# Designed miniproteins, single chains, continued (3), part 90

Each design is a single chain, and the fold is of that chain. pLDDT is the mean over its residues in the fold that is shown.

## One batch from the design tools (miniprotein)

Design m11121
Fold by ESMFold2-Fast:
Structure m11121 (fold): chain A 73 residues (1-73)
Amino acid sequence: SAMDKLQELQQLVGQALKAGKSVEEIVELIIEFLKEQGLPVEPVKEVVEKLKDESDNTILAAVFQVVEELLFS
């Protein structure tokens, strides 16, 4: 389900954060996840560029919101 996929991604990102991965590396991981699901990556790239001067937590929260919208559309 879309919810299961979102939770899977949240766990994967949580592990990457614990491993000291950068926001740029985590965004790349999320883009790869979207490609594997056959979903467009452009909305994620667009929100990252819009929020590039914001905190890492703000960027990741916005990216997760976009992923949720893509999974449930």
Scores: mean pLDDT 84

Design m11122
Fold by ESMFold2-Fast:
Structure m11122 (fold): chain A 66 residues (1-66)
Amino acid sequence: SREEALDEAAERLAKHSGVPVDIARRVLQAALDAGLTVDEMARVIAESLGVPYEVAREAVELVKKA
């Protein structure tokens, strides 16, 4: 489900960034709600959380596949 994919993606982002999962989930959700392209979402998430672009990209793709 989308909720399960969001939770998994947020957990991965939290693990890489060191921020709490709820903060990572909120950042991910805000990027998704902004109507950005996959590349733009990944860039914004990477910059906001201090994670590599590849990690942010994989998180966005997880949610888009669900």
Scores: mean pLDDT 84

Design m11123
Fold by ESMFold2-Fast:
Structure m11123 (fold): chain A 69 residues (1-69)
Amino acid sequence: QPLTPRQLAAYRVILKAQPEGATSREVAEELGISQSTATRTLNELESLGIVERDPKTGRYRVSDRPRQP
């Protein structure tokens, strides 16, 4: 399914922050949105398999796993 403009914008922030990735706060600051909106958007991208959250750092990174067959 196509990404929404907000999902695409958040994804680009994560891409720019590679290899470390970005927190929801950093995404919120870059996009000028609330942290709750950034967290929701990142959770949506994670559910789509596009980004992965590092549980140790709390940072979201681009997923390198293959798409589920």
Scores: mean pLDDT 78

Design m11124
Fold by ESMFold2-Fast:
Structure m11124 (fold): chain A 92 residues (1-92)
Amino acid sequence: MKGEEYIKKAKEYIEKEEYEKALEYLKEALEEAKELIKEGKFEEAEEILKEVEKLVEEILEKVKDSNPEIYKKALRLSTEIGVLYLELAVEK
């Protein structure tokens, strides 16, 4: 699955402490989740959202005191994840 590849790349960049690149891959994983929701593949979309949420939370913790710009980018992704969870709820 394409989303799993993006998540794997994000994890690699987190290990390298390259959080901005990690967030770029997590954003691509969210775009894949959006397409899965449009296709009615809700279980696959939810799996991607859960993994992206965990990694975004990890980045937020790592950058909270060191990089406010990356922190803001991670917060924007966290908000987008919340919106997608709401979309999943209304499609039931």
Scores: mean pLDDT 83

Design m11125
Fold by ESMFold2-Fast:
Structure m11125 (fold): chain A 109 residues (1-109)
Amino acid sequence: MAKLSDEEFSALTQAGILSMHGINLDGKFAGVRNGFRAPDLTDLAKRVSKEELIDFLRDPQRFVPGTPVPAFKDLLTDEEIEELVDKLLNPENAPQLSPALLEKLRTLS
């Protein structure tokens, strides 16, 4: 099971980053066409770099046209995107997402 708290899981799901709907096995961003699933996070870190995931979250449509994942470049600061990416790539060892970031993610629903 992913090392996300219930609060983090809820916020990421509301923001469209995590999805309960099926995995897409296509390429480096497999599983992100419909949003990340929590079980996919360990595998994701093996397939993508931090910079590649930052670029994806800034403008997901450039990588996966038609994805429900929003373009975070206009919604979050660069620092908040980096915090989010660090958590997604290392959910076990990364610190809990800040209360300010959690509030922003929940507001995107």
Scores: mean pLDDT 65

Design m11126
Fold by ESMFold2-Fast:
Structure m11126 (fold): chain A 83 residues (1-83)
Amino acid sequence: MLYTPKPALLAILREVGATGETFTEAELYRYLVDWLERNGLLDPRDPGVADLRGTRLGELLGVDRARLTSEETRERLLKHVTL
């Protein structure tokens, strides 16, 4: 299944080399992880957890807490794309 990100999310994905307008869930998650690594937001002791507070992505996803698991981040991401 292909997803179309909203313009604000697409701009974030473009920062990590995303091209085109539609992506698979796996591609969306890969670009998300790349963006988190580039911005130093991943926990070095637990790469499955990120702090998105105060970031453009965190504001877009409605994040108000310090630690989000990869699964929670993925679920929030999918609410900002269309099929």
Scores: mean pLDDT 71

Design m11127
Fold by ESMFold2-Fast:
Structure m11127 (fold): chain A 78 residues (1-78)
Amino acid sequence: QQLQQQIQSLRTQAENLRAQAEKYGAEADRYGGEAVRSGDPEKIAELTAKAKELHAKRDSLRTQADNYEQQAQQLENQ
């Protein structure tokens, strides 16, 4: 049962990180959309930079989630 709890904890952490990644992805898409609708080159550059930062955070969280999922799978396959 200890092993099952560890597997579940790792998967829960992976799910939480994926949920946060999706949130950052949605925010990035929103800023990207605002950039496309903007007629101001300075605002376009600013919004595009914000979208890029959020995509980077999304990718980082996805990598962390994948690592937790891989650890859980390794424990399950023992």
Scores: mean pLDDT 86

Design m11128
Fold by ESMFold2-Fast:
Structure m11128 (fold): chain A 75 residues (1-75)
Amino acid sequence: GLEGPVVRLERTLSSQEELDRAIRWFLDPEGRRELGREAGVELPDDAVVSLETRSSPTSGPGESRLTLTITMSAP
């Protein structure tokens, strides 16, 4: 079931390379364990991971914001 501890993290990133690196880290078991340690929660290896990305231009030319929302829950 989807009942259990839920950890949600939001990151604001400045480049596609930062976004790709963050996604790779949080899909890695070690990255998920680190997030659990930071939140004071032990996440199982089979935790469900949901990723949402958003890109928003700012008021200046050449400026943009990339937002990554990561949600992890017990299976």
Scores: mean pLDDT 69

Design m11129
Fold by ESMFold2-Fast:
Structure m11129 (fold): chain A 61 residues (1-61)
Amino acid sequence: SEATREEALARFRELAAELRARARELGLAPADIELPPSVFDTPEFREYRRLAAALAEYEAA
């Protein structure tokens, strides 16, 4: 539904902001999060990946 898509997008943006803040703490450029190495394999990043995949699937449908 539209509400589900909006909720997923809001959550995705929240996670992106959190990951950018984390990158700054580590002294990394925020852009590095787009192609992260295993060092970013955290519960938050796994959720980010799942939401990104779900949004892509939802938009394709």
Scores: mean pLDDT 62

Design m11130
Fold by ESMFold2-Fast:
Structure m11130 (fold): chain A 84 residues (1-84)
Amino acid sequence: SKAEALEKLLELIDLLEEQKTLDAEEARAFSEKHKAESQEKIAFIQEVAAEELEKIEEELLKEGKTSEEAVREAIEEELERLKA
């Protein structure tokens, strides 16, 4: 479902945030360890929620929001709409 795809997108954001707390060598190892998982999630998101991602991107650009926090909030808001 589209809700599942957006939940997987939030999981990918969490992985990226965790990777940023690591040094360069640890970040590479972390990325390699999670490569298959991330690719599978990305493929699922693109297949199921491509339109939702495009709408979120357009809304963020329109509002001039470029922070990772704003991106996360927009995804969470769309997820709430899909679950309502």
Scores: mean pLDDT 76

Design m11131
Fold by ESMFold2-Fast:
Structure m11131 (fold): chain A 104 residues (1-104)
Amino acid sequence: MMEKVRELAERYLEKVEEEAKKKGETLLKEEEREEKIEELIKEAEELDELVRKEPERFLEEVLEAIRESTSPSVLEQIRLVAELLEVHGHHEVARAIREALAAH
């Protein structure tokens, strides 16, 4: 379980860095990258709690983000969030996000 969450956090950060590189922004150093991965893992735990408490609100905010997104990298980041939700057992929310991404 934790190994899969870490893998998803690493893939998410990779997409964030791809977007930053395209914008000419400074990329994270290796030490900063590890700190960010640990932060993302912690945020993943908080996300699981949020989805358990307010699934409808969370889904609405994600669907709006998909609609407003102009970046393929951001859409891939959202897809990784859906995969994380699937790992935590939020199958219906993950499915709704994937369907919205496929329609975009």
Scores: mean pLDDT 75

Design m11132
Fold by ESMFold2-Fast:
Order: structure tokens, then C-alpha cells, then sequence
Structure m11132 (fold): chain A 73 residues (1-73)
């Protein structure tokens, strides 16, 4: 869980720079705290749950979706 959480954080920082650092850290913590083992098959679902829990803006959610796509391409 922690490794993939750090990969998502790094990808978000590449896309948004310093302006996304705070929510990227929060998202990584929520993903790492997931009670299920994060696999390629459940990555999208786990990340969307974290986005909903953190009540991210539409623009922040778009960056998260792009980061996940970049990691799975």
C-alpha cells in the first residue's frame, strides 16, 4: 500500500508542482491507510474512495485521475 501511495504522490507532484503538495500528501496517507492490499485491479477504486473521503475539488480530482492513468499506462 505505501509504495503505490508514494508513486501516486510523486506523479501528482509532477503534474501540479508545489500547488498540489498538501492534497497529494493527504491522498497518499488515505491510500496507504486502505484496509485492503492495493493491486492493479483495485487501484482505481481505492483512489476514488480516497478522493471522495477527502472531498477534493473537480480540478484536484482530474489531476488524481491523470496521475493514476500515467501510472497504469
Amino acid sequence: GEEIANEIKDELLKLGGNSVEDFANQLAEEVAASPVEITKDNLVETVLEAVNKLSLTVEQSKLVVQAVKNLTA
Scores: mean pLDDT 76

Design m11133
Fold by ESMFold2-Fast:
Structure m11133 (fold): chain A 84 residues (1-84)
Amino acid sequence: SEEKEKVLQELDTALKADPDVSDVLRERILEAIKSGDTNDLAREYFRTIFYKLSKKTKEAFIKAASYVIDGRLLSEKEISALTS
């Protein structure tokens, strides 16, 4: 299966499990990553909401954004370092 689908499914699962993430916020995060709009991610997500996300959701977000937008598949170790 396509790695893009896998990282997006992992992010969707993490967002659904996060009590600080509303359905509207989950849909907006997924759409921003799917569209590859780096400006939307920088403006709305990294600065305004990132601090409120659980560690698991932050890890899934970084993994999906890095792969879908930048084409980079990060290891679990790299993701953990970026979310520390």
Scores: mean pLDDT 70

Design m11134
Fold by ESMFold2-Fast:
Structure m11134 (fold): chain A 77 residues (1-77)
Amino acid sequence: MEELEKELEEGLAKVKELLRRVAAALPSLSPEEQEEVRRKMAEGRAGAEAAARDESLPEAVRRYAAEAAEALAEALA
């Protein structure tokens, strides 16, 4: 299970890096494109929050989903 935790931590770091790159690109997009990106990120956040509450998933996966939801929330701020 520790191997899964390492993979999830690495995956989370990559997600955060991708979100930083998306945030940097947002000002160069049209207002319509920015709204579409924000809408998709909000949908992703909702999905991650739902996964974080899914008791059928392993705790490590739920923790990863919770942190991914937080990263998406920060990127949307």
Scores: mean pLDDT 79

Design m11135
Fold by ESMFold2-Fast:
Structure m11135 (fold): chain A 92 residues (1-92)
Amino acid sequence: SQQQFQQLVQKAIEEGQKGAELLAQGDYEGAIEHIDRAIEYLEQALPVSPDPQALQEAIEHLRKAKEAIAAGDKEEAHRHLAEASRAIGRLL
């Protein structure tokens, strides 16, 4: 349902925000953990999404953010987190 979709996306947003906060604090392991949880919530939302392509775009950017964090590239990580937020914003 629309309500279930919005609830899952909201949980993903909260996890993504926590991931970004931890990244800014230099807690890379914590950032990755919360980004993983955001991805899990978005993947749960895929079957009930009104726009699965936009949701898949958000998931891809979160995965790229994790890769950038693991590589120590904070600038690229922040860029991908911002792109994920934009993709999610189009769904709300």
Scores: mean pLDDT 89

Design m11136
Fold by ESMFold2-Fast:
Structure m11136 (fold): chain A 87 residues (1-87)
Amino acid sequence: SMEEKKEEADRLAARIYVLAATEPRERALARSRELVERWGRRHGLSPEKVAALLAAVERLVREYDPSDPAALNALVRELAALLEEAV
């Protein structure tokens, strides 16, 4: 359902946020890329869609700044929306 798709996308975006918050940047990027590649395989996404999601993940991890919660929350919401829209 659309509701299940949204919940799964929100959960994946939250997991990527936790990786950005808790892991060294290089490990956060590597693990987040693996999660997005699994999302792409699960939903049969094109390589172009997967590449766009990987770019959004890289942006969230590189621009991660816990001192700016408004900007950080916007990046997490943007990633969740892109994950949902790609399916």
Scores: mean pLDDT 86

Design m11137
Fold by ESMFold2-Fast:
Structure m11137 (fold): chain A 107 residues (1-107)
Amino acid sequence: SSMLSKLQQEVQQLKDEVKSKLEEVKQRLREAEERTRRVSELDPSSSPALRALVDSARDSLRQAQDYLNLGLKSNNSLEYLRQAKDYVDKALELLELTLGATDNILK
């Protein structure tokens, strides 16, 4: 049916978007972890706050991966994939904040 085809298309597009953003989160997380490590050597007082942001981003990444896996296995794929997208977007926002803060310290 046309409705089923539209739903399948939405699920596929959301899967592709979440997978792409998860890869971006993983790359930015590695960069944020490295920069936070460097901050711990140069400005130890800023390090706990930056580590907390990185830990929050890592938790959001984990939740995004868990919801993606549920979306891939479930008849309720769209709802789980939307949750995965929300968590991956949250991880990206936390990492952008972390990277911006570390950029100011490491210049």
Scores: mean pLDDT 87

Design m11138
Fold by ESMFold2-Fast:
Structure m11138 (fold): chain A 94 residues (1-94)
Amino acid sequence: SKKEEIYRKRIAEAERRLAEAERAGDLLGQGLAHADIAMALLHLGRYEEAQAHLDRAFAIAEELARAGDEEAAERIRQYALPARLELEEALKKQ
C-alpha cells in the first residue's frame, strides 16, 4: 500500500541518518534516529522491532545524562515519548 511505501521510505531515511550519526559519534543524532525508526515500525505493525529501537533511544538518553548532557538526554526522551505511548497503547489492544 501507499502507507507501507511511505513508512518504508521513512525507515530507510532514518537508518541513513543513524549511520551518519554513528560515524560522527553523535549520540543525540543516534537517539533521535532510533525514535524515528521506532515510530515508522509502529505504523507498520512491527511492534517488537519498534520496541527495540525505543529501548536503544532511551538507553542513549541515559548515557547522555550520565555524561552530564541533560539537555540532549531530555530532547531524546521528549522526541521518543509519542512513539512510546502509541506502542504501549497498541500492545494493550492485542
Scores: mean pLDDT 91

Design m11139
Fold by ESMFold2-Fast:
Structure m11139 (fold): chain A 89 residues (1-89)
Amino acid sequence: SVDALVQTLEKNGEELIKYFKENPETPPQRVLLELESLLGMGQIALAVLRLSGTPPEELAAFEARLREIEEKLKEELKKMYPDVKIPEL
């Protein structure tokens, strides 16, 4: 379901943030790579839902939740690495 997929992405994002807070020596480039990977999975999931004939309202809800997850992750990364430029994905 869309809800289960959102929950999985949210959980994975929270686990990544926790890992980086516990490992502050992690290079910013590694952090960005992990973020890009997570967001890429979200975009693939969205594409699959579109191809599967998911109703427009459910697609819009998923896109909104994916955007919120992305924004939250970028905000947390900016707090941990304020001097790192986060690329637009």
Scores: mean pLDDT 77

Design m11140
Fold by ESMFold2-Fast:
Structure m11140 (fold): chain A 71 residues (1-71)
Amino acid sequence: HMEELEKILSEIEKINPEIARAAKRAVDALVQSGRPEEALRFAKEVYEAVKNGDLEKVQEVLDRAFRLARE
């Protein structure tokens, strides 16, 4: 499960390193809060949005991930 997360994050980094850094922080926060399955799901959503150039969707997904991590 961590290998899949690392692979997705590395693919995001190839497209946009700044988004990859934000995604990694969100993923790390979700894993630390005991939500590794949600972390993988959010990472996949960010990757899909960044591939499509949908920056609004990237921001929405990251905001949701950080909110969930703080619950």
Scores: mean pLDDT 83

Design m11141
Fold by ESMFold2-Fast:
Structure m11141 (fold): chain A 77 residues (1-77)
Amino acid sequence: MMKNPKEFEAEILVSLARMYLWLAKKLLSKGDKEEAKEMAKKAIELAREALKLAKPDSPTAAEAKEVIEEAEKIIKE
């Protein structure tokens, strides 16, 4: 298995983005819409940074795109 420095960093960023997305969904379910939007915004920022570092056709890039799509739905609320 080959993990170049950028790919490893992208994996970490996606993991953090997923954590913030999970927190955003949890806050939204509790009615904390403003805090949920802030967490969703952080998830998008981290996922976009991961996309800059990840290989375009990698699983990491696909996961980052999914995080962005789900977080954008929370922000559009």
Scores: mean pLDDT 82

Design m11142
Fold by ESMFold2-Fast:
Formats: sequence, structure tokens, C-alpha cells
Structure m11142 (fold): chain A 78 residues (1-78)
Amino acid sequence: SKEEFREQVLELLRGVLRRAGVDDETIEKAIAEFEKLSENASPEEMIRAAIRVAGSVPGVTPEQVVALALQAIGLWLE
């Protein structure tokens, strides 16, 4: 479902931010921004929202953002 996919992308985003060493307060702000951007969004828009949010957080590398995008695309295609 759309809601299930959104939750899966949110958990992927949370995991990437934690592995990047981002503090809990910044992670919660990033998750809130993702929730705002992904509300009533299509799967493609949810993936783009996750990329935008992850890429905007200091300490997250381009390689981590690419990995997040590929994982989210893989979940949507399956």
C-alpha cells in the first residue's frame, strides 16, 4: 500500500541518518520534513522527498543518499 511504502521509506531515511552519525534531534526534524513533503505524495514523490531531506542534512554523504534512493526504488519495484 501507499502508506506501507511511505513507512518503509521513512525507516530507510532514519537508518541512513543514524549510520551517518546524525543526532536524534536532527533526525526527528528530518523525519518531520519528510512527512510534510511526502503527505499525499506518489511513490516517486516520496523517493524524491527522501533524497532531498537526506541530502540536506550535514554529515550525510552523496554515496549514502544514492544508497537510500536505490533501496527505496528497489522496494517500490518489488
Scores: mean pLDDT 87

Design m11143
Fold by ESMFold2-Fast:
Structure m11143 (fold): chain A 68 residues (1-68)
Amino acid sequence: MQARIQQIEQEMDERLRKIGEEFRARLSEADAANDVAAILQSIARALREIGEVLQERLERIRKLEAEA
């Protein structure tokens, strides 16, 4: 059980790292354009993507608990 949970945590960490990289790239583009709306949209997208990762993590852990 614990080893499988650790694997899920590692996968989630990698996904969060990629989201952070994409967010930084989008912020850099919006800053260069001096576009406040683009900055806000980039923040909203990052929050949505983080929420999806967290929801998937919860679902995968629940499935492991159900199998136990």
Scores: mean pLDDT 77

Design m11144
Fold by ESMFold2-Fast:
Structure m11144 (fold): chain A 80 residues (1-80)
Amino acid sequence: MSMKSEEELEAGKELEKVLNSKNEEEAYQKLKEIQKKYKLSDEVIENAKTLARSLNHPLADFIIEQLDKMKEGKPLEKPK
């Protein structure tokens, strides 16, 4: 497996930290920071969505919805 870039690896690590969030507000803030700092590839986003779903995470639906918005280039939605 070839490394794409150092930024892709760092973005992946930051996305894993989002999956350790305790609530939707924390997840939203982390994702917003990632969106500002990194231009995420579709591959990185899809891998994060798959990981969130596979972990049966309490925030999986929220995180997946935000990741879909990032993939589409839409603004992230603040938690309800």
Scores: mean pLDDT 75

Design m11145
Fold by ESMFold2-Fast:
Parts: sequence; structure tokens; C-alpha cells
Structure m11145 (fold): chain A 100 residues (1-100)
Amino acid sequence: MLEEAAKKLAEVVKEEAEKVKKGEISLEEAVDRIFKKLAIEAKKLGKITRETMAELVRKTGEILGYGELGEKIAEAILKGDVEEARKLTKELIEEVAKEL
């Protein structure tokens, strides 16, 4: 289910943001872990497609209270702009870390 997958991804974003805040992992490693979880959850919803990953990211951003940033990450995924998607995901992690 999309909502359940998005909640699981939001939990991972919060966990990875906390680890970055504590200096336990780098932003790069946090992004890698989040994208790995995104791919796993997208696969459970059917196929790993840009559309499924983008939809999941949008919902995850809404759950975290960063809907606009989630939309931008989703757009980068749909365009296949991996560098922009990673950059925006780092911004999401930093914003979530500020609220922890």
C-alpha cells in the first residue's frame, strides 16, 4: 500500500537524519540508504519505475511536513536527474535533522 510504504520511508528519513545530526554517518551515506529503501518499497508496490518512486517520494514529503521539497525530488526522479534528486534529498535530510 502506498501510504504504508510512504510511512516506512518517512521513518527511515527521520532515522538517517538523526544519525547525520549525531555525526554517525555522512549525508552521502544517508542518501544512499534512503534511495535503497525507496527502491525496496517501490518494488513491493509493483515495479521499480520513476512514476512509482516519484509518487512514493511525494507522499513521504507530505508525511514529513516537507511537501514542496518532496515534489521537487519527485520531479527530479521523473526526469532521471539523479544528481538533482540526491542534492534535494540531502536538503530534506538537513531540514528534518533541524526539527529533531
Scores: mean pLDDT 86

Design m11146
Fold by ESMFold2-Fast:
Structure m11146 (fold): chain A 82 residues (1-82)
Amino acid sequence: MIEKKKEKLKQAYETVEEAYRLEEEDREEAIEQGKKAADLAMSASLEAGKKVVEAIRQVEEGDGKEALREAGEFLKKMAEAL
């Protein structure tokens, strides 16, 4: 079960990185990728999912690059700690 949670967190991290990459070029697509990452993170950890949701809100408000980066780092560190 721990290995499955670690896999979900790694998938969420990769998806957040893609959202970060797309944020400047296609914000709408970045938001869609962010929502997918939030679902993946939430399935592994409520706290991780909430972090990603907050990052998406900041992207929708106009500037979420820092929040996406922080959410990605959080997911990566949590996955590595498992």
Scores: mean pLDDT 81

Design m11147
Fold by ESMFold2-Fast:
Structure m11147 (fold): chain A 62 residues (1-62)
Amino acid sequence: SKQEELDRLMDETVARLRAEAEAAGLPKEQIDAIVDSLRAGFRQLAAENPDEAIEQARALLE
């Protein structure tokens, strides 16, 4: 389902972002804030346009 794909893509995007940020030496507090902002923004986009949210998440995972 689209919801299952959205959930999976969000989790993958967050995992990739967290790993890259940790590798770059960002402090945990900053990484957590970025992740929280990303999750909030994605939830809003997914509620408004799930197809666009899927496309945006896939682009971020490239």
Scores: mean pLDDT 80

Design m11148
Fold by ESMFold2-Fast:
Structure m11148 (fold): chain A 78 residues (1-78)
Amino acid sequence: KEKYAEEAVEALRRAAEAVRRLAEAGKLSEEEAEAGVKHLEELAKWILEHKDEMSEEQLEELARIAKEDAEKLEELAE
């Protein structure tokens, strides 16, 4: 259970870094990047606060979705 929560949070951190890189590359405005990073940070905090209320299957699904989103953002930031 903890493993999937950690994977989800780590993927969200990767996504936030990719969003910051997109802003540095001029592909996003600074305001759009700040909003995106804040959203991802809030989602990571929410997962950590609610992980004990979620099933293992729910956490695994969140980890998969977060990883897919991080990979897409990293590709855009290339």
Scores: mean pLDDT 82

Design m11149
Fold by ESMFold2-Fast:
Structure m11149 (fold): chain A 78 residues (1-78)
Amino acid sequence: GTHTLEITITEDKVKGTTTIDVEDLDTRQYGRGEVKNMDINDLYEKLKKLFQSLEVVSESESSTKKTLVLRATLPRAP
């Protein structure tokens, strides 16, 4: 079987911070990190190199924030 990670990257244009939220949709485990000096495009390029399967679920942008939602499919551990 497989399991799915949902990765949400939010760039706060007012604060100049980028937040990454990772949720395992099968186990409901979640983690959050905050990064400065790295925008949403920098994180997306790094994630594409780390995950063999990475799909863009949604992208939205406003005057105050940009949000990118990604899903990565991973083999389920035995």
Scores: mean pLDDT 77

Design m11150
Fold by ESMFold2-Fast:
Structure m11150 (fold): chain A 56 residues (1-56)
Amino acid sequence: MTPADVGLDIIRYQQGISEPSPEAQKALDVAERTKWTGLRAAHELAGLPPPAPPPP
């Protein structure tokens, strides 16, 4: 599956058109972890304590 196919599948899932494929599910999980990691890095750069991790 190409990155474009995964992205399109995520969009369809968000619009309620279809369920995400396993590849789209993994991409969503990676995006959530990447978002939190970026926020933590921003907090460290600003001299703030790390943010709470996302809920399970």
Scores: mean pLDDT 68

Design m11151
Fold by ESMFold2-Fast:
Structure m11151 (fold): chain A 86 residues (1-86)
Amino acid sequence: MLIVPKEAKKGSVVTVSGQAPTPVKSVTLRIIKDGKEVDTLQAPADAQGNFSISFPVNYEPGTYTIEAFDSETGELLGKGELKVVE
């Protein structure tokens, strides 16, 4: 399960968290707008698959898709949407 905030102000810090169905070593988050990757982040996962990452929202206002992948296998773990506002 992937937990993404519904909305964030440009320049604020947001936290994305989740739990992989199977324990994984690392999770890769891709941040996508209009089909284009605008950022890529990585977070370690614990033995239970729990992960959390905080990052600054230095992006233009709009709707962003966040996709979480197992960094080792490339398996899609979850998706969420983040609305960035001024």
Scores: mean pLDDT 81

Design m11152
Fold by ESMFold2-Fast:
Structure m11152 (fold): chain A 69 residues (1-69)
Amino acid sequence: MENAALTAQRVRDAARAAGLTPEEVRKISAAMALHELGYTLEQIAKFLGVTVEEVKEYLERGRALLAAA
């Protein structure tokens, strides 16, 4: 799905530029892409093996990275 893939790529580029680890880049980009695909926070948390609160943090960080770019 092009829109989710583009969001994931943009988040990866911005997070890498910000000096985040490859693992953080992967988790933030995956959370953003899954959210764009219409998955719930609970489904994303289960998919990534994290809490709903951590998913919210990843989405907020991803949006902040895109806004700063």
Scores: mean pLDDT 78

Design m11153
Fold by ESMFold2-Fast:
Structure m11153 (fold): chain A 85 residues (1-85)
Amino acid sequence: SFNEEVIEILDVIEENMKELLEKAGVEKKTIDDLKTLLETLKEIIKNNNFNSDEVRELLEKLGELMEKLLEGEISVEEAIKELKE
């Protein structure tokens, strides 16, 4: 399904993102927070019967929250709360 394909893509992104961010010297806490946000999104998609438009909206929201986390503008707890809205 589309949702299963998105989860597979998120798994690949998570694996590659960790390696790239570590090489770029990003703080371990920030990398761990980004991983937590990705894992939370995967769980949300897996546990709900979203249509493709709903999944696309969640992916757009994920992108915004990841940028805020990287810039130190939001906590992971706040990002998770926003993602679940």
Scores: mean pLDDT 83

Design m11154
Fold by ESMFold2-Fast:
Structure m11154 (fold): chain A 86 residues (1-86)
Amino acid sequence: SSAERALEEERRRVARETAASLLLIGAAIEARLLKEGKIKEEDIEAVRENIERDRRYAEEVLKEHPTEAIKKALENLEEELKELEK
């Protein structure tokens, strides 16, 4: 039915937006922990790769579903990453 399809599409959108928001929050925390020297040396490369992967996922979700919450979370992550690159 059209109602079932609409509900499934909405659930998929909400799931992607929720995942993007949570991944960006996690990535920003990880970037801060890297900056503070709180990540084990052996884990640094994996954590940096996780941040980049999560950022890319969120950028894709934002292109499909422009939301202020995801945009602000992405901007916050970009600020944390700029501090890390010093």
Scores: mean pLDDT 85

Design m11155
Fold by ESMFold2-Fast:
Structure m11155 (fold): chain A 59 residues (1-59)
Amino acid sequence: MGEEIEILGKLLEEAAKSGSKLAKRYLELFEYDPEKTLERLLKGESLSEMEEERKKEEG
C-alpha cells in the first residue's frame, strides 16, 4: 500500500502537469483519499464510479 500509493501519486502528478485532463481527475480523487482511490482502481472501478462515490461522501 504505502509504496504503491507514493508511486501512483507521483505518476498522476506528472501526467496532470503534462496536461492530461484524465490524470487531473484521478489526482483529485487521490488527494481526497489516496488509499481508498488505490483500492477502487485495483478493483477495476471506473473513474466516473469513483467520482460519484466521492460526491456521495461529500453530500
Scores: mean pLDDT 75

